# Designed miniproteins, single chains, continued (3): the designs that were tried, part 40

Each design is a single chain, and the fold is of that chain. pLDDT is the mean over its residues in the fold that is shown.

## One batch from the design tools (miniprotein)

Design m9453
Fold by ESMFold2-Fast:
Structure m9453 (fold): chain A 68 residues (1-68)
Amino acid sequence: MEAAERAIKTLENMAKFAESNGVPEAAELARKGIEEVRKLAEQGASDAELRYLVNKTAVEIAELLKKA
């Protein structure tokens, strides 16, 4: 699924950004999000469900980055 591939790429970029900014907790959240996206995609999740998961994870990552 193209949506899953885009979601994974987005989370991979977030993980790399978090690591480069010294926030390993945010990078860990991004990697967990990647695993969850892959699992949901294998189960036939909709593009909307994948987008929701990515957005939720991005918000959590942003809060950790602001605190650091």
Scores: mean pLDDT 81

Design m9455
Fold by ESMFold2-Fast:
Structure m9455 (fold): chain A 103 residues (1-103)
Amino acid sequence: MEEELEKKIKENPNDADLYIQAARYYLSKGEYEKAIEYARKAVELNPNDPRAYTLLAEAYLKMGKYDEAIEAAKRALEVNPNDIRAQQLLKEAYKKAGKEEEA
């Protein structure tokens, strides 16, 4: 998977979806720093894709970088306010940061 994905990226360096696939793959393997690197590249290529921001938020959350996770999830919601995954990640990041609002 890794070698095939890296080859596709090398052949198609401006395909944002390939970087989304790479970020998702590395997240699934617990390689959070690599997931962030690829998700950031996806944002550079297509800043209007909420998937790149949700992947950044998830990777930051897994690393305990809750403020960065909050910012990434907010950026996803700026692109798509109805993104349920981004809403869930934002709530989880606030809770983990100790910023959860009283009910």
Scores: mean pLDDT 84

Design m9456
Fold by ESMFold2-Fast:
Structure m9456 (fold): chain A 90 residues (1-90)
Amino acid sequence: MVLSDEELTAAVLEVAYAVYLVVAKKALEEGNYEEAIEGAEKLAEIGDRFAELGRYEEAAEAYEKAAELYEKAGDYELAEEARRKAEEAA
């Protein structure tokens, strides 16, 4: 069985989402807000890519997690943008 390019892309995005979410959460626990913001940025980018594939549920989840991480890291402007994107994807 060979995955289609779309299925392979989605699988890669799912793995990237899991990795960046763990990294960003650990950065927050350690007080590394810069790394947490970088992780949140990657989750928002993954959300954009899921939306491009029509995977709106996964896109909304990625944006919601990005917003949570931005807010906990103190970037309220990026948190609001990510929440807005999550609402638009839902």
Scores: mean pLDDT 83

Design m9457
Fold by ESMFold2-Fast:
Structure m9457 (fold): chain A 82 residues (1-82)
Amino acid sequence: MEEKREEIRRAYEEGDLERAEELLLELVEEGHVEEAFELARELGAPPTWLGRLEVEATIDEGMALIEKGVDAAIERNKERLE
């Protein structure tokens, strides 16, 4: 995980704010919500970023349930198509 944190810091330092935000959202999606928020605060990210991270964290919890259903459906469809 340190690797991704370093990549986020580097992107932010280089002025690639879009990349930095994207990587922070990926951390949230991977379940590293607290680390993503801590890093965003450390970098001085605008409140808009923190709000997006919070929304993504909430969605990610719901999406985990959906993904389990989708994965089961994909397996069934592949079994049917193969």
Scores: mean pLDDT 67

Design m9458
Fold by ESMFold2-Fast:
Structure m9458 (fold): chain A 72 residues (1-72)
Amino acid sequence: NEEKVKRYEQEIAEDPNNAEAYNRLGEALASLGKIDEAIEAYNKALELDPNYWEAWENLTKVIIPAAVDKAL
């Protein structure tokens, strides 16, 4: 949620190459409905680690039109 967004933004500020922090930021942004910002965060995670399967899966879940996956 918003508290998690702030935590991961701070973690990124301390280590800008932390792919995991970008992936987790994307998850927090997506949970708040900030889909465009979540997509950007997941894309950044994949730029840092192209084989980051979790970030790819999370990206797929947010780009699919609403109502495909409601069991998160």
Scores: mean pLDDT 77

Design m9459
Fold by ESMFold2-Fast:
Structure m9459 (fold): chain A 85 residues (1-85)
Amino acid sequence: SMEERRRELERRIRINKLQLEALSDFGKLVAEMRKNKADPEELERVLKKIGEFVKKITEARKNNDYEAIEKILEEMKSFVEKLKN
């Protein structure tokens, strides 16, 4: 139905916005770490973790698994928040 198509589109838009926000937050975190001359080993761990999340999102998108994408984005947000504190 048109309503089902609208809900799917809204979910896709929401997920895309959340992904952009998560990537932006990681970018800001990496920039701040570089500015503050963080330990290179610590920076490498963060970059590796970002790569792992991106791979998981890519796989979930291939499978049209929007629930998995949302869960991964929540994990990304939690990871960034934990490192800020």
Scores: mean pLDDT 84

Design m9460
Fold by ESMFold2-Fast:
Structure m9460 (fold): chain A 73 residues (1-73)
Amino acid sequence: AKELAEKAEEHLRKALEAARAGNVEEALAHLQKADELFQEMGKVGSDEEIQEALKRLAPLAREAAEAILAALA
């Protein structure tokens, strides 16, 4: 569970950096991998650690999505 959260965070950071570099395709690929990891964490239950990890990662996912939209504009 914790390892999934750490991997999702790494992919969100890579998505943000790729978007800032103008590499939208790479940024989208990393967002997709982060989404898959979020879905896997959701399946393993309502552990407080997992819920806090999802809450922490949501702002990073928003920031990455906004950076991708800015790169497309």
Scores: mean pLDDT 76

Design m9461
Fold by ESMFold2-Fast:
Structure m9461 (fold): chain A 110 residues (1-110)
Amino acid sequence: MKAEEEGKEAAKAAIESGDAEKAAKGALEAAKGAIEAAKAAGTPIAASGAAAAGAAAAGAVFSYEKGLGPEDAALSARSAAGGAAHAGKGSEKGGEEAAKGAKKGAEAAK
């Protein structure tokens, strides 16, 4: 949750500046990867998908901001999704698969 909120602020700043077009693109690709990975894992919970996508975007942007690699973006996304597990028993597992997708998406955006 904290990483997701911080990442949203970082994403807004990156989009606002225009200088971080790559960061914004990376975040979007990571979010797409997270959503697709969650669906492939059989996680049909919309809330889980949305939380995972938000966390993935946050992580990707955070990774760019800190100069970290896609693996750190995936870890950040998983941490945020873990907090969302409170909302449902399947959400954390969906978040783990989404984090893997986020890493792949962020790598593809390079």
Scores: mean pLDDT 49

Design m9463
Fold by ESMFold2-Fast:
Structure m9463 (fold): chain A 71 residues (1-71)
Amino acid sequence: SMEEEKKNYIKTELIPKLTQEEYQVLLLIQAGYSQREIGERLGISQATVSRHIKNILKKLGLKNVEELKKI
């Protein structure tokens, strides 16, 4: 299916292009943590977490956090 093909492309081609901190934010989002909790866990501001999420969404070609959780 196109959804499975898109997920596979994201996992194999796009996720490896994330920075280390973007990848850590991605893992915490997928684990169900809020932006506040991610900031507390990584020792960064919520504004920095929000910026990382926007960058991740752009790099992965996704529209929102709900799509990110489904990868």
Scores: mean pLDDT 87

Design m9464
Fold by ESMFold2-Fast:
Structure m9464 (fold): chain A 57 residues (1-57)
Amino acid sequence: MSEEQVKELEELTKEALEAIKKGDYEKAKEIIRQIERDFAGEVLGEVAVAEIKKLLE
């Protein structure tokens, strides 16, 4: 992944975590779908999705 892609993934992860804190699980799920689309096959993308899913009760 490029440095720009890593920054984008970090920002999406932060947005998903903030959505979960606010109880907006629909937005968090949409961000998961976006990461799965845009970062398919990337290890860092898989890690980010796993972290977000762990926080989805």
Scores: mean pLDDT 80

Design m9465
Fold by ESMFold2-Fast:
Structure m9465 (fold): chain A 92 residues (1-92)
Amino acid sequence: SSLRSEGVSLISAGGIYLAAGDIEKALEMTEEGTKKLLSVDPNDSDAYYNLGLIYEKNGDLEKAYEYYKKAVELDPSNKKAQENLEKVKKKL
């Protein structure tokens, strides 16, 4: 669907901005892209994991924890979400 394609494109662009250190732009694009993906699949573990990454980079560790936890609850085999959940938990 167009929403899925738009969501993937926005998340990819968000990742580029994150790598460049533009956290504000990365957050905007990744949130919009993830919202589009979640409108198609509300149980997308990778989408919640990506939100966790952005909030962690923005310094919002409480929101990062919530999103990583949601990613793990939806897919307990998501190793990246598990590792980042434990990392963020130690900083809270």
Scores: mean pLDDT 83

Design m9466
Fold by ESMFold2-Fast:
Structure m9466 (fold): chain A 70 residues (1-70)
Amino acid sequence: SNMADVLEASEHVRRGLAARDAGRYGEAVDHFVRAFELVGRTDLAAELRRLRDEGRDEEAVRLAERVLRG
């Protein structure tokens, strides 16, 4: 990934966390999907999208946050 993609991904992470704090878990997942796509984590983006499609938005947020924390 190039620097522009990393910066855009960081912005999506920030927006995803803000959406989570507002209880908008579906919107949070959509931001995390875009962030992981931008940094080439297509595997994680696909898993988050699958959980989102199943209505498991809070589980998707927890998965994304676990990855972001290390």
Scores: mean pLDDT 90

Design m9467
Fold by ESMFold2-Fast:
Structure m9467 (fold): chain A 61 residues (1-61)
Amino acid sequence: MAPSTAERQALLRAAVAQVRAGNKEVREALLALHDAELAGASTAEITELEERLRALVEAAA
């Protein structure tokens, strides 16, 4: 099931908090996701990048 808009917003908020705390891996993952969206990457690639970002955010806690 595709994540809801609220779930995506929560993930992005958590990622930004990690970036502000100095987490370079989360920063790189967030930039990769942003670049892929701007480039019009496939839904599969966007989903994979979102899952990677989520895993990094969860691991950083």
Scores: mean pLDDT 79

Design m9468
Fold by ESMFold2-Fast:
Structure m9468 (fold): chain A 75 residues (1-75)
Amino acid sequence: MVEKLIEQLETLASLANPEVAEELRKAAEALRKGDLESAIEHLEKARELAEKAGDTLTAEGTAHLIEQVRKLLEE
């Protein structure tokens, strides 16, 4: 199900400001490499940047994606 997570990250990145989008793209690349822990680190940074920018929708979307990646890490 990594493909769906990557697609959702790319969609959020297309809607986010450039700084948040860069971290979301780094998370997507980490997922493509199977580096789930690195992906979570980049997603956490993207969420914090989105919250600081007042982009609640992107922050919430990123938080849900973090939860999905954490679930994969536990398997």
Scores: mean pLDDT 82

Design m9469
Fold by ESMFold2-Fast:
Structure m9469 (fold): chain A 133 residues (1-133)
Amino acid sequence: MEEKIKKVKENVDAVEAGVAELRSLAPQLAQASPYALDTVTEKVREAIALAQEAVDASKNGTIEEIAEKTEKLRDAVQELLDTARREIASSGEGGKLASPEVRQASYARFQAALDELEAAVGELKKAVDEKIK
């Protein structure tokens, strides 16, 4: 259980690193892109805090507390995924003044990080469901 929660936290940290990479390209993006990245950053911070609570519950908590904390973490990660996909996709057109190749590579890496986070959350759900049974 703890390992599955830590895996989700590691993937949230990878998404945060991807946001930092996209911010480094901000001079080549539309002015609206920094606001989209701020929204995603807020959801990343929420997911990190909830992941830490779930890790702490996994060490000393009851099965019910672990289930509650991991459910909150999964909901926060789903909101992060939905927000990142919506906000970052909408900023794509601002790169018309930048190298399309560099931008496509960075967005592809960010999308891969989101997909890996979604997979990690799915594995956490399975592990929680197995432990409750």
Scores: mean pLDDT 73

Design m9470
Fold by ESMFold2-Fast:
Structure m9470 (fold): chain A 94 residues (1-94)
Amino acid sequence: SEAEKLIEKAEEAAKQGKIEEAVELYKEAAELAFKNFDKDPKKSLELLQKVAKKLEELYEKEPSEEVREALLEVEVQIGLMYIKGAVFGIELPD
């Protein structure tokens, strides 16, 4: 998955202290997962939840407005996926 590759790149950038690069890669991974929701809703939600967790961990180590805003954007995307799932009768994990 392209989204999974972006997450791996983001994790590596974060380990190297390249916080801005890591945030941008996580945001790209989240956007790709969000756009692919209709193809694989469960996998897309799983990927967004993984990105949210990684951004939360990054915020704990490097608290910044950029990381906080990216985390909030991903949490909104997760919320929208649950709303879309409910509206279209797609069964999603709790």
Scores: mean pLDDT 85

Design m9471
Fold by ESMFold2-Fast:
Structure m9471 (fold): chain A 88 residues (1-88)
Amino acid sequence: MTEEELKKAQELAKKILEESRERARRRVEGMSFEEIKELLEKHGIPVLPEMTEEQLRERYEVILTTAEALRQIGDLIQEELDKKRALE
């Protein structure tokens, strides 16, 4: 990996993370408190009785952001692999 390739990869990762965060935020805003609670529990994440609705939304937003960013990075890796395969 060249210094330029590393810089380009870092900029791309930053963009993916920002876009994923914005999408997660929008999705969480559309969800009810009960839906967020159920999804956190389904994923084995403890919902503490002292936690506010805002704190639970923020926790789920972080999870969605991470999952979306990882999916997009995976898609980009696959795209680059397919590109290299086509060039042979």
Scores: mean pLDDT 76

Design m9472
Fold by ESMFold2-Fast:
Structure m9472 (fold): chain A 98 residues (1-98)
Amino acid sequence: NAEELRKKAFEELNKGETYLQNGDYEKAIEEFKKAVELAEQAGDRLLVSEAYTLLGEAYLKMGKYDEAIKWFQKAIELYPDNERAKKLLEEAQKKKAE
């Protein structure tokens, strides 16, 4: 049950990362949102935090810094040891200040 949901969440994360790499940010966001829903249903807080981090990255690459900051903050709130989300939050805040 939870294992199947986690597997599907990873599949959606991989699809989203492919779209993100290709510059298709809208499709990346769609896939990452699906991954969040699946990870939440699986009860996997770490995976939800990772999916929030990837949502933030998509918004960051789009230049939508306020949205990026919001998602990184959600990732850190859910999983305070998410070092990647902390680093990307600093990057988004710096870019917003420019």
Scores: mean pLDDT 90

Design m9473
Fold by ESMFold2-Fast:
Structure m9473 (fold): chain A 60 residues (1-60)
Amino acid sequence: SLASLSISELRTLLLELLGEIYEKLTSEEIEEYQRRLREHADDKEALIEMIRELEARLAK
């Protein structure tokens, strides 16, 4: 479960997912996710939500 991961592990996973989905996202979407990551870097719930959004996009 994502809830069992540390904030550091969640940030690493989020960056890995952004790398995997990079070609499917617009420049604006990439910039928005990078902005949200900076603003909410210590917010575990926000990081989990972003990860779920990216996983949904990767699932087709």
Scores: mean pLDDT 83

Design m9474
Fold by ESMFold2-Fast:
Structure m9474 (fold): chain A 85 residues (1-85)
Amino acid sequence: MSKEDIEKIAKILNELKSIPGVEVEIEGKTFTITTSTDDEVFELTEKKIKELEKIKDVEVERHGLIYKITLHLSEEQLKYLLSLL
């Protein structure tokens, strides 16, 4: 994954954290995003998730209101990403 892709991921994750009613949990290279049953919040979340899906080495699983995002990063790339959050 490129440095530019990591910076783009950090930006999108920070945008998701700023949406009221959206929760972002980090466990290693996996991010769990929980959205709201509110239609506006759900649509905003889905828009941001679709932006993440366009990035190489990002995998997204959808389970109702829960998104599991797996990042295929090295340990050094993960540390850089976490420094931007």
Scores: mean pLDDT 85

Design m9475
Fold by ESMFold2-Fast:
Structure m9475 (fold): chain A 74 residues (1-74)
Amino acid sequence: SLEEARRKALEEVRRLIDEHKGMPLDEQRAAIRRHIARIAQELMDAGYSDDEVARIVRFVAEEARRLLAEKQAE
């Protein structure tokens, strides 16, 4: 389902942020961007519409920015 795809994508991004903890911020952002691009391609390959893919990508990107900001504030 779209909800499961969104949850999985968010979980993967959270894991990626934890794995890249301590890396320079520019490298963390680059890794997240590459991963989100892969998620978008996987969703397209799975048959989701362009609108559905765009919504998931935007949500995950916004959440990633929030998580990175919180980590910098610690």
Scores: mean pLDDT 81

Design m9476
Fold by ESMFold2-Fast:
Structure m9476 (fold): chain A 70 residues (1-70)
Amino acid sequence: SLEELREEALKALKEGTDIIVKMKDPEKQIEGRKKLIELARDFFAAAQTSEEALREVLEKMKKYIEEMKK
């Protein structure tokens, strides 16, 4: 549902933010924040189109967060 997608996106953004603030490299922190902001904007844009588009952006958020953990 749309509500579940929003909750998952908020959890993903919070997890990503928590990872970024723990980063030792200031340049990586800046790049991480920039990418999360872009993903959040994409999510708001997708919300104006369809649940399909929202799922695609949410998947991108989750993939980026997993990449940050490596």
Scores: mean pLDDT 82

Design m9477
Fold by ESMFold2-Fast:
Structure m9477 (fold): chain A 60 residues (1-60)
Amino acid sequence: MDADVLEALALIYEALGDWDYEKGNKKQAAEWYRKAADLYRQAGNTEKADEMEKKAKELE
Protein backbone atom coordinates (compact mmCIF):
# COMPACT_ATOMS: atom_id res chain seq x y z
CA MET A 1 0.00 0.00 0.00
CA ASP A 2 1.30 3.45 -0.91
CA ALA A 3 2.60 5.66 1.92
CA ASP A 4 0.16 8.41 0.86
CA VAL A 5 -2.81 6.06 1.41
CA LEU A 6 -1.46 4.88 4.78
CA GLU A 7 -0.94 8.49 5.90
CA ALA A 8 -4.48 9.44 4.78
CA LEU A 9 -5.92 6.56 6.83
CA ALA A 10 -3.77 7.60 9.81
CA LEU A 11 -5.16 11.15 9.56
CA ILE A 12 -8.71 9.75 9.66
CA TYR A 13 -7.96 7.72 12.81
CA GLU A 14 -6.19 10.72 14.38
CA ALA A 15 -9.32 12.83 13.71
CA LEU A 16 -11.54 10.11 15.23
CA GLY A 17 -9.29 10.08 18.30
CA ASP A 18 -9.51 13.87 18.66
CA TRP A 19 -13.30 13.72 18.25
CA ASP A 20 -13.75 11.02 20.92
CA TYR A 21 -11.33 12.87 23.23
CA GLU A 22 -13.41 16.07 22.98
CA LYS A 23 -16.54 14.03 23.82
CA GLY A 24 -14.88 12.52 26.91
CA ASN A 25 -14.46 9.02 25.42
CA LYS A 26 -10.79 8.86 26.43
CA LYS A 27 -10.41 5.05 26.19
CA GLN A 28 -11.86 5.01 22.67
CA ALA A 29 -9.69 8.01 21.71
CA ALA A 30 -6.58 6.09 22.87
CA GLU A 31 -7.57 3.13 20.65
CA TRP A 32 -7.89 5.42 17.61
CA TYR A 33 -4.54 7.10 18.38
CA ARG A 34 -2.84 3.67 18.57
CA LYS A 35 -4.29 2.74 15.15
CA ALA A 36 -3.10 6.08 13.75
CA ALA A 37 0.39 5.51 15.22
CA ASP A 38 0.65 2.08 13.53
CA LEU A 39 -0.41 3.51 10.16
CA TYR A 40 1.93 6.54 10.41
CA ARG A 41 4.80 4.15 11.25
CA GLN A 42 3.99 1.97 8.21
CA ALA A 43 3.96 5.16 6.09
CA GLY A 44 7.47 6.05 7.39
CA ASN A 45 6.24 9.05 9.39
CA THR A 46 7.93 8.08 12.66
CA GLU A 47 7.51 11.57 14.20
CA LYS A 48 3.71 11.45 13.87
CA ALA A 49 3.67 7.80 14.99
CA ASP A 50 5.54 8.69 18.20
CA GLU A 51 3.19 11.64 18.78
CA MET A 52 0.11 9.40 18.48
CA GLU A 53 1.63 6.78 20.83
CA LYS A 54 2.27 9.53 23.40
CA LYS A 55 -1.33 10.77 23.14
CA ALA A 56 -2.66 7.23 23.62
CA LYS A 57 -0.48 6.66 26.72
CA GLU A 58 -1.61 9.97 28.28
CA LEU A 59 -5.24 8.74 28.08
CA GLU A 60 -4.59 5.35 29.83
Scores: mean pLDDT 83

Design m9478
Fold by ESMFold2-Fast:
Structure m9478 (fold): chain A 76 residues (1-76)
Amino acid sequence: MLTKEEIEKAIEFLKGLKEKIEKDPRLSEESKKEMVEVIDKTIEKLKEYLEKNDSEGAEKVLKETLEKLKEIHEKQ
């Protein structure tokens, strides 16, 4: 179960990950675009879950996002 502090740290982590992805010369522009879109949507949802005090929703979204990012990186 994620605390509010852990959700805030997850948002910061995703922001840092976005910067690394945008600067990675090994990734195609299409892969960067897809990964950045996934991260941006996840940050938005995590902010909504912070507002609603929905720790379960935040945990689910983080898990789904990490799996999607892994799939994009491995399959493209």
Scores: mean pLDDT 80

Design m9479
Fold by ESMFold2-Fast:
Structure m9479 (fold): chain A 86 residues (1-86)
Amino acid sequence: MKLVITFENVSEEQKKAIRELAERLRAEGLEVELKIEGDTVTLTVEGLSVPQMIGHILRAIGLGLDGAKVEIKIEGDTVTIHITFP
């Protein structure tokens, strides 16, 4: 199972928290790829079940859910989440 989360309009504080989330996921033995391009961050995680993915998503988006636009797509074994901060 693969989770791809794309964060748009991220602040430096949000980038730091997303990097810290990625480090925590790697410490749990998960395969994690982090890509930062300007104010856009893409986090790819493999090997998670749906409950674990939901927990990781909530931790990531807890960085600024107020006013954030969230789009979720589920296709086969891949969950793609787009989060746009205000």
Scores: mean pLDDT 74

Design m9480
Fold by ESMFold2-Fast:
Structure m9480 (fold): chain A 65 residues (1-65)
Amino acid sequence: SLEEVRKAAVEAAKKFGEANPDLTDEQRRQAARAIVRHIAEKFGVELTDEEFERLVEEAYKALKE
């Protein structure tokens, strides 16, 4: 489901951010997009452009925490 993709992407982003504390802002944005695409693919969920951008924002925020 969309909610499962959201939770998994945020969790993956948090762990990636913790492992990579010295990322630039551009690298964090690229990582957020990659994480969301990867998680959606693993769950077999097709995201709309709006859903994708929303999840990318949440993953990006998690990477900065």
Scores: mean pLDDT 84

Design m9481
Fold by ESMFold2-Fast:
Structure m9481 (fold): chain A 67 residues (1-67)
Amino acid sequence: ATNAAKELIKAGASPETATRVANLILENPNPSAEELAKIPGVDKKLAEKAAKIVEEGLKKGLSPLEI
């Protein structure tokens, strides 16, 4: 959640959008890009970026909070 939120803000997401993505990752640690794209303010590019961050974090053994 923390890393994904920071990276999405760097990619141009609003703090509100980044917070919504972080909350989804906390509820579902492996959300699909399609689920992420349902969040207001998340376009396809942001959804794909968030999904990659989640996959990389899970491979490294990070918790949903750290991702």
Scores: mean pLDDT 75

Design m9482
Fold by ESMFold2-Fast:
Structure m9482 (fold): chain A 57 residues (1-57)
Amino acid sequence: GKIEELGKKYGLTKSQVLGAKTLLDQLSDEVTVQYLMKNLGLSREEAEELVKELKKL
């Protein structure tokens, strides 16, 4: 599904993408971006793009 496709695009597991979606739904865009950068090693640009994609789900 879309979650698995996003995981492959950004080098993340399905569980990591679902965790990011949960943070986005419960907290904020910036908290999710910071989590993706600091804990999952994404650039700010990659993290912001993933957040935009997660908002479409």
Scores: mean pLDDT 86

Design m9483
Fold by ESMFold2-Fast:
Structure m9483 (fold): chain A 56 residues (1-56)
Amino acid sequence: LSEKEREARRLWELEGLSKAEVAERVGISRATVSRLFERSLEEAVEELKEAVEKVF
């Protein structure tokens, strides 16, 4: 699991692939890829929640 997560991140950074392409290359679902990227966005989402309270 962590190995696929790491590979997905590298493909996103090195090749600039979309979430769908990363999922296809790594062999995981798009939902899993979205969850990985949500972790890096979680801090931004918390700030937006306080500002607009409409991050759903």
Scores: mean pLDDT 66

Design m9484
Fold by ESMFold2-Fast:
Structure m9484 (fold): chain A 95 residues (1-95)
Amino acid sequence: EPIERLREVFEESAKRLAELLKAGATPEQIRAFLDESLRRLDEEKERQIKEVKEKYGDTPEAKALIERINKEHQFLKDVLEALALIAIYTLKLGE
């Protein structure tokens, strides 16, 4: 499913965020990584919407899938932003 590809991009971003935290990355480095990860999620969303439109055209099935993609994309972005904020606060607590 298209949603699985969005989750794969998210999971890779979450793993790298954990690696940055363990490596003692600065809050600025975590913010820069977040911005890049959000761009990757946006690009994957656009790719999936294009594939849905190419496969189903302008149909109710396409509209339903695009709605699901948009909802999953927003949810994953919100979670990734929250994880980055937790990482930044964790680094500040250690200082």
Scores: mean pLDDT 84

Design m9486
Fold by ESMFold2-Fast:
Structure m9486 (fold): chain A 56 residues (1-56)
Amino acid sequence: GPAAAATALLEAGGSPAAVARAGGMSVRQGQGMVDLVRGGFSAEQAVAMAKATGAI
């Protein structure tokens, strides 16, 4: 599903646009997820935050 696809792309070091496309979200939301992972959060934590905000 979108959450699993976004998690896999984040773990692979995917671009904001690739993460956004995988998760069914905006590029801005995808950038936010990439920024969270770059800041030290896990891909799973970034996806959990996206779910909490309704982005996924």
Scores: mean pLDDT 84

Design m9487
Fold by ESMFold2-Fast:
Structure m9487 (fold): chain A 66 residues (1-66)
Amino acid sequence: PTVVATGVSSASSLTALALHGIGEGGKVTVDLGSPPKVTVEAPDEEAAKRILAAAQSIPGAKAELL
């Protein structure tokens, strides 16, 4: 399962989300385009749900589970 977050404009929030994804055993891709995008390929559904919840807690970010 893949979590995609767009609009993560804060460097600290982007770094925190990326580290959380890595900590869950995910593969993280960061695209610093406009808008900034973080993609996390989670190892399982439970990790994906935790990563999604973390991404949704970031103000202004849009996050979805694919």
Scores: mean pLDDT 80

